# Ledger of designs, part 83: designed miniproteins, single chains, continued (3)

Each design is a single chain, and the fold is of that chain. pLDDT is the mean over its residues in the fold that is shown.

## One batch from the design tools (miniprotein)

Design m11054
Fold by ESMFold2-Fast:
Structure m11054 (fold): chain A 73 residues (1-73)
Amino acid sequence: SASERLRAAMLEAQRRLQEVVDRANDPAIEAEAAARLQELAARTAELLAEVPVDEALARFREEAERVIAELEA
């Protein structure tokens, strides 16, 4: 289902964000990573009502890459 595919994408993004958090060793970055991932998931769930699943998931992945890059800076 679309929800299962979104959850799989979230778990992969969470895994990659956890690597950033582990390198930073900062609880503030951990909290921000979690909050931003939840926000991305909520926006993608809204998009799933309007666009094809593959398009919504591609956008989720691009936004997750942006979040990871920002937190690595």
Scores: mean pLDDT 80

Design m11056
Fold by ESMFold2-Fast:
Parts: C-alpha cells; sequence; structure tokens
Structure m11056 (fold): chain A 58 residues (1-58)
C-alpha cells in the first residue's frame, strides 16, 4: 500500500496535502477520491499511534 512512502511524508512533522495526493495517485494507480481516503486513513492511524502531523498546502 505504499505505507512506507506515506510514512516518510508524514514523519517530517508536516504533510503537503497536494503532493501526497499526487504521489498516492501515481504510485497506487488510484483516483483522486481514493488517494484522499487512503491519506485520511494513514493520518488517522498516526494520530492513534500518538504521532502529530501538520497539514500544508503548496
Amino acid sequence: DADELTLKLLNSKELDVNEAIKKLKELAGVSDEEAKERLEERLKQLKEAGEEVKLTYK
């Protein structure tokens, strides 16, 4: 699920939402909607694990 790549994006304490969606679309071959859902699931898991991430838009 490209989980390791998603974690790398989130581990920098900030997430570029547009870049993350674009990368998920390219790597997983999914739609914009599905990429967004996957990103939201990863963010939820990180919050449950006690990891904080800030969202940015670039």
Scores: mean pLDDT 69

Design m11057
Fold by ESMFold2-Fast:
Structure m11057 (fold): chain A 86 residues (1-86)
Amino acid sequence: MKLIITFKNVSEEQKEEILKYAEELRKKGYKVEVKVEGDTVTLTIENASVELEIGEVLRAIGLGLDGYEVEIKFKGDTTEITIDLS
C-alpha cells in the first residue's frame, strides 16, 4: 500500500512538525519521501502495513482537524490525502 499526503498552505512551524513526523515514520521502518515546494509539503509513504488514519496523522504533526479542509482519494493500492492548512 502507498500513502501520499499533501499539505497545502503550510506555515514554517507546521512544516517543521510535518518533517518531524516523517522522521518518526522512518524510525518505524517506513519508506518515506518528503517533497517541499514553497508552502506545500508532500509525504509519500511506501509499504504501509499499518492503517494510518487522518486523525492520527494530524495529531502526530500537532494539527487538529477543526478548521482544515481534507480530501481523500482511493486509487487502487494508493491512498491520496490532501490537507489545506489555510
Scores: mean pLDDT 71

Design m11058
Fold by ESMFold2-Fast:
Structure m11058 (fold): chain A 60 residues (1-60)
Amino acid sequence: MTKEQLEKEIEAALHYMRAAVLRKEADRLIKQGKVDEANRYLKEASEHIAEADRLLEEAR
């Protein structure tokens, strides 16, 4: 494993963790009836998942 591969794997893990936090906040917003704000958080979570997946592909 190169240093660059390890750094990308760590960055991907951080993006997955950020997505998990955003999804949890979106669930809370939905319970409050703030659907539009929740959808914004879900979109950001999806973007973090996509970035994490891209970084893992590059680490191969």
Scores: mean pLDDT 84

Design m11059
Fold by ESMFold2-Fast:
Structure m11059 (fold): chain A 84 residues (1-84)
Amino acid sequence: SAHLEEGKRLYRAGRYEEAAARYEEAIRADPDNAEAWLNLGEVYMRLGRYEEAAAYAEKAIALDPDNELAKRLLRAAKQAAGKP
């Protein structure tokens, strides 16, 4: 979607809060879009909001259990949050 692609551009520019808003619009349009949930989790990692990042990564894994990037994000977020 256009929101997903705009979110990716904002993320690459380091504009994380704006990227999150675009990914939230992508999720609103298609809540089963695992990529949008994964990308939102990556934004929250950059914002230092690790527990929220983990929750979004878990949602992406629930929608796409074979997504290795989402599994890596979940492990990284849990480690950063001080969780085993």
Scores: mean pLDDT 88

Design m11060
Fold by ESMFold2-Fast:
Structure m11060 (fold): chain A 69 residues (1-69)
Amino acid sequence: EPVEIDTSDVAKVIGKELDLIGDILDLERKLEKAEKEGREEEVKEIKEELEKLKKQLEEVRKALTETDK
C-alpha cells in the first residue's frame, strides 16, 4: 500500500482532481448551450469529452479515496 507522500505530491493530485471537476462543470454548461442551439455535432464532441473527464476523475478519486464506498 502507498504510504505517506510529501505534501507537495498530495497537493498536486488533489489539484488535478479539482481541475477535472472544474472542466466537467464547464463542459456541462457548454453541452446545455449546444443542445439549446441545436449544434448536434458539438453536442457529440462535448459528450465524448465529458466521458473522458469523468473516467479520469474516477481514477483520481479512487487513488485518493479508495475507502469510499
Scores: mean pLDDT 73

Design m11061
Fold by ESMFold2-Fast:
Structure m11061 (fold): chain A 68 residues (1-68)
Amino acid sequence: MLEELRKAAKELGVSDETIDRLLRLVEAFGPERAPQLLALLQMTKGEITDEELAAALGVSPEAVRAAL
């Protein structure tokens, strides 16, 4: 799961810093959230807002910002 998220992010050309931030979100909200983040990453091609991340994880945008 985490490896798939990292691989997709690298294939989209996102920075290592962005990959680390996505992994922190998975650690904060649970590894079962990784497929939702992966789907969002592929749909947006790496152009993801805190609001879109919050919607995918089922949390508030403030919770996403606090986890990062």
Scores: mean pLDDT 72

Design m11062
Fold by ESMFold2-Fast:
Structure m11062 (fold): chain A 71 residues (1-71)
Amino acid sequence: AEEDLKKGIEYLKQGDYETAISYFEKAIEKDPNNATAYYYLAVAYRKLGEFEKADEYQKKADKITEENLKK
């Protein structure tokens, strides 16, 4: 999960948003409670102009963060 997140961030910084999304999706597959990966998915989709998807992933990250705070 950490390694996939790190690679996703690397590709995001390079402007390869599609590859970044793939790595963030892998991070979520391994850890569905990884709010950070959902936040970066929102960033990547926003960079692609996919504002509706970006908003959906932002809301998902916020919900996971709220659930983690309750623990």
Scores: mean pLDDT 81

Design m11063
Fold by ESMFold2-Fast:
Structure m11063 (fold): chain A 59 residues (1-59)
Amino acid sequence: AFVDNINKEREAAGLGPIDQDLANILQKYGITSIEEARRYSRIPGLDKKIKNAASELLA
C-alpha cells in the first residue's frame, strides 16, 4: 500500500518509481509520508542512507 501510493504520486510528478529496498528503509524509520520525510531530512547527524531516502521521496 505505502509503496504503491508513493509511486502513484511520483508518476504524477514525472518521477521514477521507488523500489522495495527504498520502501523498506522508509518504513523501518516510520517515514510513511512526504511530511515525515521532510521532518527526517532536518535532523542533524541523521544516517546518510535515511537522509538520501528522504531526499528521493521529496523530489
Scores: mean pLDDT 70

Design m11064
Fold by ESMFold2-Fast:
Structure m11064 (fold): chain A 84 residues (1-84)
Amino acid sequence: MEKARELFERAVEIAVEAARQLDEIDEGVVLIIVAVAKLLAEKGKFKEAAEMLKRAARLLEEKGLTEAAEEVRRLAEEVEELAE
């Protein structure tokens, strides 16, 4: 599960960095979603954590950050595949 955590942390870093390009409200929403994902990951719930990251990716895509959204979604899907 160390690989799932590593990929999760990379997805979080990309989502947080991309969110800084948004307005304060949209950035705040992404950061809340990421905080929930981190809490789930700390409890070993990587599948649920990955689902939260996919929600963050969708919001980034809606706001025109399509490249970052695609990368976060890809990493989140890899985390889901590794999670049992």
Scores: mean pLDDT 85

Design m11065
Fold by ESMFold2-Fast:
Structure m11065 (fold): chain A 80 residues (1-80)
Amino acid sequence: MDKEELMAEVEATMYYMAGVIYEKNGDYEKAAEYYEKAAEAAKGFPEEQARYLLEAAEAYEKAGDLEKAEELRKKAEALK
């Protein structure tokens, strides 16, 4: 793995961890934002990106943003 790939993986993991913390605190809107940031950081890794998009979709659904949740699920399906 080159430095760019390693940095992207570290960045995605950090955003994902932040999302998990917000979700455990019941802040689903912030959790979804951080899961989306993790998905963007994982742009070169379709499997990881799809996983983070599904996490973001679930968080948006819990936050009451059903339209955005469905949009992100469709985007994740396109990557698989």
Scores: mean pLDDT 82

Design m11066
Fold by ESMFold2-Fast:
Structure m11066 (fold): chain A 90 residues (1-90)
Amino acid sequence: MTRYYVLETEESVRLAALDEDGVLSILAEYPLEPIPLDAPLEEGVEQGMAAIMVGVAKATGAEVLRGEEAQALLDEARAAGRLREVPLKK
């Protein structure tokens, strides 16, 4: 029931996991050029990259945001169009 999100900024990409209790874990931050939201995206490219990032981040550890901080981060990113859910199937 954990959901994975990619948080795009102007300078970096952050990978986050949201559990069923509303705890947001920042798994990794990579200084990558952000993917333009107004540009055509190749199908599955972001999902493939995010899956690799999840594997790497899980090996390196995670930062945790809870409650109001987690919700504010997700809501701000969503409002800015900088939040993408990663459809990882098991």
Scores: mean pLDDT 60

Design m11067
Fold by ESMFold2-Fast:
Structure m11067 (fold): chain A 64 residues (1-64)
Amino acid sequence: PVLEARDPGGPSAARAAAGQLEKDYPDVKATAEGDVIRVEAKTPEAAEQVRRDLERGGFEVREL
C-alpha cells in the first residue's frame, strides 16, 4: 500500500517526519517531496498503523 501525507509543519518538518517513520517502522519506506511524504508500506496492516499515527499527528493522509 502507498500513502501520501501532507505535513502542516512544511518541508523541513516533512523531511524529519519521513526519517522518523523509517526509524519507527522497518516495513515502511518514506520519501519527502516538499511538505508531502510518500509512504510505501509492505503490508496493509503497516499502512493502516502509519496512517492512524500520521492522522493523530495532524497530517492530511490519502491512500493511493
Scores: mean pLDDT 80

Design m11068
Fold by ESMFold2-Fast:
Structure m11068 (fold): chain A 68 residues (1-68)
Amino acid sequence: AVKLTEEEIEKIAEAISEKSGVPKEEIKKVLRLAAAAGASLKAIADALSSMTGLPQSTVLEILKKYVK
């Protein structure tokens, strides 16, 4: 299970939006739903990779950077 603060969601969504061109609000929606469902970081990275076209490894690196 992942605990994400709203500040962490904002930072992650901004970083992924900047790299992918996907709107920040769509990324935030996925992050909030995944966190509420108790998804692992790997599961979140897979979902965001599928949405954005970014490599799963790139998304996972961003998640690990911003999640304390």
Scores: mean pLDDT 81

Design m11069
Fold by ESMFold2-Fast:
Structure m11069 (fold): chain A 64 residues (1-64)
Amino acid sequence: MSEEELNEEVEASLLIMKATVYKLAGDKEGAIKAYKEAIEAIRKAKNPDEELIKKLEEEIKKLE
C-alpha cells in the first residue's frame, strides 16, 4: 500500500469522526458537510471503497 493511499484512508477516517461528533452535537449541517468531505477523500483513493461511500450517503440521507 502506498503512502498516498494510507493518507487518504486516514483523512476519510478523521472526517467520519468529525461528522459523528457534529451529529451527536445536533449539528446536522456540519455532519452532512463532513460526510461529503469523507466521501470525496475516499473517491480520490486508487481503489475507492464503494460500500463505505454508500453507507456514508445513507447517513447523509438520514440527516436530511
Scores: mean pLDDT 77

Design m11070
Fold by ESMFold2-Fast:
Structure m11070 (fold): chain A 68 residues (1-68)
Amino acid sequence: VTELQLTATKVLNFLLKNPGKWYTPEELAEKLGVSRETVEKALDILVAGGLIERRQEGDEVLYRAAPL
């Protein structure tokens, strides 16, 4: 398993444990102990898979678990 695949799993599990909450890539990187760059790549994969939602808010991009 690559670092990116492991990070994608960690990000998804974290967001699923915190339903309805929006997080920046920076916050996720801090909480998971992973680089912001790797988190951003993982978020792109999860958004493409329809597993999480992405929203632009000013200069920040926010992410949360997709509603069922």
Scores: mean pLDDT 82

Design m11071
Fold by ESMFold2-Fast:
Structure m11071 (fold): chain A 61 residues (1-61)
Amino acid sequence: SESRHAARVTGLVLLGIGHELDGDRRGAAEAYREAAELEEAHPEGDPELAEKLRKRAEELE
């Protein structure tokens, strides 16, 4: 369902933010990449959000 998809993406973004606050750049990058992949794979996903999440993950490397 779309609501389940949105919850999963939001959870991964929050996890990524938590990892950044802990100084875990690799964990943050992984969480943001997973969120981006979910948005890209979903038929009603937001491509602009996916791109922003991928860019953030790359900046953490």
Scores: mean pLDDT 84

Design m11072
Fold by ESMFold2-Fast:
Structure m11072 (fold): chain A 69 residues (1-69)
Amino acid sequence: QEAQEHLAEGRGLFAEALKAYSEGNLEKAIELLEEAIRHYEEAEKLGDPRAPKLLEEVKKKLEEVKKEL
């Protein structure tokens, strides 16, 4: 259940990051993406099989946003 909680929080943060990015707030988007990464890393440590793919997606988005700085 703890892994599901981390996935839910990570997804929420990822959605907020995408909104910040669409609004042109790159610094806020990066902060939210880094928080989402931390939650997905905890979910992966707890053995959730969905976490590795979500972690890959959020890390890829973080790299995209950083290139625009």
Scores: mean pLDDT 84

Design m11074
Fold by ESMFold2-Fast:
Structure m11074 (fold): chain A 71 residues (1-71)
Amino acid sequence: SADEAYQQGLRAYREGRYEEAVAHFREALALDPRHRRAALGLVMALNALGRPEEAQALAAELRDRYPELFE
């Protein structure tokens, strides 16, 4: 489920496994595009990886695909 993917992302993030956290948060958003916490977690994990360009690209993709996340 989206919640399970989100929780796996949180665990990976806490353990410093940021690439795995990104994958899990992306999975959560694929299952539930309205999952605001997963969207925020994804941005946080990408910034922790030192990849702000990827964070901005994904934010743009989310705005185009799921505008409701940004209301």
Scores: mean pLDDT 79

Design m11075
Fold by ESMFold2-Fast:
Structure m11075 (fold): chain A 74 residues (1-74)
Amino acid sequence: SYAQRVMQLVTDAIGRIRRGEITAEQAFARVVKENDLTPEQVELLRQLLAALEAGDIPAAAEQRQKLEELLQSL
């Protein structure tokens, strides 16, 4: 599904950010460019990646859940 595809890309991006292979900004630009995301989905992704870069793991987990729920809601 579209949701599964986008969430797989987000999961891979998070792993690469945690390993220092890419920046949150690079991950954001790539996911947005490769997927037709709504403005609300783009904003949730931006907040998720910003929280990860700041080391705010609870905030990152919350934004990830919101993004997944929004992607699954049609």
Scores: mean pLDDT 80

Design m11076
Fold by ESMFold2-Fast:
Structure m11076 (fold): chain A 97 residues (1-97)
Amino acid sequence: MKVEIEITVRARFADREVARKAAELIRERLEGIPGVENVEVEVDEEEDPGTIVVRATVEAKNLEEAERAAEAMAGVAREAVESVGGTVESVEVKLLG
C-alpha cells in the first residue's frame, strides 16, 4: 500500500544557506531509499527555530511497516541536519493516509 508521510524538523542553523543545504541533503538521501517516492522538502527559514517540512510517499505492506519507514526517514532527516552543523530541537512524524 502507498502511505503519505510528513516529517517536520525544527532546528537552529547558522544561516539560510546551511538550512537550504540541509533540505537538499534530506531530499537526496530520501530519494536514494527504495520504495520512497514523491519527495518534497520545504524550508521555512523565517521561523525560529527554522522549520523543514518533508513529505514523501512510501510503499509498505501495512501501517506498521509505514510507521517504521517514517521513523527511519525521520532519522535520515535528523542526521542530514546535524551533518551540516544544524542543531535539531524537535522532529514530528505524521502518517497522512
Scores: mean pLDDT 81

Design m11078
Fold by ESMFold2-Fast:
Structure m11078 (fold): chain A 71 residues (1-71)
Amino acid sequence: SAKELAARHYARPIAEYLSEKFGLDEEEVIETIVKAVLEGKNTLEEIAEVLAKKFGLDKEEVIEALKEASK
């Protein structure tokens, strides 16, 4: 769907940054962000919470990384 394609386009640069910074699988980060966005989670805080829980990361560190990746 167009919404899923838009979510993947949004997720890709963020996932590239986060996977390099935290040593994660880029595709798994993309799929996690896409799923969160399709579930209506669109704030940095909501996406950071999902990622932190999924990958065992500190939520505040993920929030800061998302802010950097979104510039």
Scores: mean pLDDT 84

Design m11079
Fold by ESMFold2-Fast:
Structure m11079 (fold): chain A 108 residues (1-108)
Amino acid sequence: MRTRVIDLEITKDKVSYSVNGGEVKTFSASEKIGDVLEAIFDDANVRFPFLLRVYENGKLIYEEVINSREEFIRRLNGLLTNTLDLSVLVKDLPNQNKKYTIELTELP
């Protein structure tokens, strides 16, 4: 079973992520969360259906089977912004200063 591990960090002025310990990509304060989530999905290159697990400080906070790109983006956006609005700018993200580990495990 193939798993992608995404390390996501939200700081005061930017969002950064890497896939499977690869190159770190950074999005600035003026960029939209929707664009961040689209980039994460494209870089993960996962097959549907997959199991989404989100961890904060090693604690599992969310787990669901995902069947579409739109479902992935909506679910992860809800966790990061507490809204459905994909136009929220990185600078306007909730004051969390958080690190997340996101696991995408392809299902048979």
Scores: mean pLDDT 84

Design m11080
Fold by ESMFold2-Fast:
Structure m11080 (fold): chain A 65 residues (1-65)
Amino acid sequence: SEVSREAAADILFAALHFAGAEEVKREGETVTIKYRAESEEQREEIENIARGLEALGYKVELTEL
């Protein structure tokens, strides 16, 4: 089912926290994500969620610690 952009973004922000992102900061249309990857699977999951946010029109700054 189709959801609003804001609802879709909220789901992706929650997914980042569950995937183990250490910091997720939203400043307007810019999202800063910091994470420490403990596995290749975790890195791929966080990168895929970040791409989802970019698809919604956010600028994503992704940093691996």
Scores: mean pLDDT 83

Design m11081
Fold by ESMFold2-Fast:
Structure m11081 (fold): chain A 63 residues (1-63)
Amino acid sequence: MEELIEKGEKYRKEGNYEKATEYFKKAAEQAKKDADEGKISVLTAVSAELLYIGAEIDLELAK
């Protein structure tokens, strides 16, 4: 999960919002699964989901 967030942040910083959104989506999906299995806190999963939502907004604003 952390590696997916790191890649998303890197692409977002480079202005590649499509790739950033893709990686944050994967991170959010993995975080939700890990939280459901008790491996991470629900708060961590929510944080990953918020990163994905932010990337979607960045992608829409870049159009």
Scores: mean pLDDT 79

Design m11082
Fold by ESMFold2-Fast:
Structure m11082 (fold): chain A 67 residues (1-67)
Amino acid sequence: MYTLTATIPNRTNADFLAGIAKANGYEATVDYEPKPTVTITGIESEEDLEEFKRLVETLNKTPLAPD
């Protein structure tokens, strides 16, 4: 199992990533201070880990909502 920790400056995007992880059956937590940081644990495959990494890049390049 893998763990991903990523800083996502937009709080709504951080919540969105955590929601997607939980919807896929993974544990996710968000620490909002000093910057929103999402930690996803229990990732079962490298493929899923790489998908979450791509999603982090997409969310950080194109904010979906204001903070």
Scores: mean pLDDT 77

Design m11083
Fold by ESMFold2-Fast:
Structure m11083 (fold): chain A 60 residues (1-60)
Amino acid sequence: VDTEALEKALIAAGLSEEQARRIVEALEKGGPAAALEVLKSLDVPEELKHKAAAIIVQAT
């Protein structure tokens, strides 16, 4: 997985650098399921969560 490209895509979608990094770290540690679990815990709009989830799935 290109973690640098994934982090940039998540930031471009509207996540902060800190939020994008947390998702990338979860992906490296526990795969897509862990990354999606972290995303669900973030205090961001549902529309942004759907967009970010699509990016994570496409990157894996």
Scores: mean pLDDT 81

Design m11084
Fold by ESMFold2-Fast:
Structure m11084 (fold): chain A 63 residues (1-63)
Amino acid sequence: MSVEELAAALREAHELAAAGASPEEIRAHLSKHVSPELAERLARAHAEGRFDEEAMRLALETL
């Protein structure tokens, strides 16, 4: 996966989270674009109210 593709997937997931999407919905969306492990990690962070923090960490790790 390219940095561009990851950034796009994270941006769309962030918009869904901001709109009140459930962790399950975030996981389902991300599973189309990222690994199941990464989708689960981000969905779990959303459930804990830490989606933005986790997404930023992953973006920085990919740079």
Scores: mean pLDDT 75

Design m11085
Fold by ESMFold2-Fast:
Structure m11085 (fold): chain A 76 residues (1-76)
Amino acid sequence: SERLAELRALMDRIVELSRQGKFDEALELAVEAGIISEEEYQRIKELAKKDPRYLEIGVGVALLHLAMLAVIEEKK
């Protein structure tokens, strides 16, 4: 499945950015790919102003969404 390969490649890119501490860049990539909404991204950024760990939590949520989409795609 082309879509499954795309989702896995995106997941790998987000994980790599996260390992480098580039959480904001990882979240931007998730927004560009339609995994999280622009509205969700703005909420994460507002929370991150109080505690930067919310960027890492936001990446975790994006990765969970990607994993769920990959499982759904695999069953098609």
Scores: mean pLDDT 85

Design m11086
Fold by ESMFold2-Fast:
Structure m11086 (fold): chain A 55 residues (1-55)
Amino acid sequence: MYEEKIKSLPPKYREIALEELDVLLKEGYSREEALRLALQTALSIEEVEKKKKEL
């Protein structure tokens, strides 16, 4: 589920998620936890940027 959501992100946020995923995996997080955290990070950045443009 998280992997599919990362793949469906716009290219900019997908790159952010994949970069975070690589870092988390190197830190010893499980694949599921790393995917969840990477997705959360990318979505948070997307939300902040979207809010800035809409306001």
Scores: mean pLDDT 78

Design m11087
Fold by ESMFold2-Fast:
Structure m11087 (fold): chain A 57 residues (1-57)
Amino acid sequence: SLRERLIRRLQERYGLSEERARDIVDVAEALRKALGLPESALEPLAEMFADAEVRYG
């Protein structure tokens, strides 16, 4: 699925564990749905959160 590919991509690009990558995708999806954004917004939101996690977490 697109979701599983995104989780793997976050692990590879940002050095995140599977658990952390999955959590980030879940948060990004929840925010996307809350704001009424299209499915295409999931990847950029998840990457934004992953970048923040690596820089500040």
Scores: mean pLDDT 86

Design m11088
Fold by ESMFold2-Fast:
Structure m11088 (fold): chain A 75 residues (1-75)
Amino acid sequence: RKPMLVVAAALLIVGAYETYLLTGRDEFEELKKALESIVSPEVAEKIVDIFKKYWKDNPDKAAIEAMKLLEKELS
């Protein structure tokens, strides 16, 4: 369907995840704005909400679940 958009959004998710691992900072507002340039606002909000849900307890799961939602919405 839109492989370049999936890759771009996945890179944004990975970037936010890496920033957290290195600094302990969340970038949810920046991630949401960047995702809105690639996907619909509704999809961007769902991705950020999934990230927020798992991020503190299991950031790996947050990244994986966010990417699964992205693949589902763009497939």
Scores: mean pLDDT 70

Design m11089
Fold by ESMFold2-Fast:
Structure m11089 (fold): chain A 69 residues (1-69)
Amino acid sequence: GNDALAEAYLKLGNVYFKLGEYQEAAEAFEKAEELTTDAALKEKARKEKLKAEVELGVQDLKVAVDRVT
């Protein structure tokens, strides 16, 4: 079912996040959010996606700061 596939994408996103592949992690978490109708699972996917997007933004900011300093 869609919830089982959403759980698989959550696990995939967590693996990417652990590897520092934050773009891929965010995409996997977005797929998990899209596939589920379970409110708790949807909220978990949304929260994990936000963490991945924050880490991606922090990486981009560090690169920008390094270039101007």
Scores: mean pLDDT 80

Design m11090
Fold by ESMFold2-Fast:
Structure m11090 (fold): chain A 59 residues (1-59)
Amino acid sequence: MEKVDPYTLALQMVLEGKLPEELFRENPELAEEIARERAEAEGYEVDAENSPLRKLLSS
């Protein structure tokens, strides 16, 4: 799917070596932001509004 949530995207970036696993584990909100920005720059659609972690941390 071209449309993916930022949590899944961040996880995939960790697997690709583009994002350290420690960052994803310790700062999932930051990892999601990095993944979203990177994906949007690459032309992918990211569903940030359906990220439960971001909703929790963006109070």
Scores: mean pLDDT 66

Design m11091
Fold by ESMFold2-Fast:
Structure m11091 (fold): chain A 70 residues (1-70)
Amino acid sequence: AEELYKKGLEAYEKGDYDTAIKYFEEAAKQMEGEKKIEVLNNLSRAYIKAGKRQKAIEYSVEAAELLTKL
């Protein structure tokens, strides 16, 4: 899980947002709690950079809802 998240961050830093999205989505499926919120926030940012604003909003809302349950 953490390895996938790191690969997503590396792809994001290189401007490869589609690859970053793929790694962040896989990492989010394997993570819980605060780490999942962190990954979902980065996934939202990657979707913004990819021009997919609606998906970015959906993941941002999911992260915010999870935060209120911690």
Scores: mean pLDDT 83

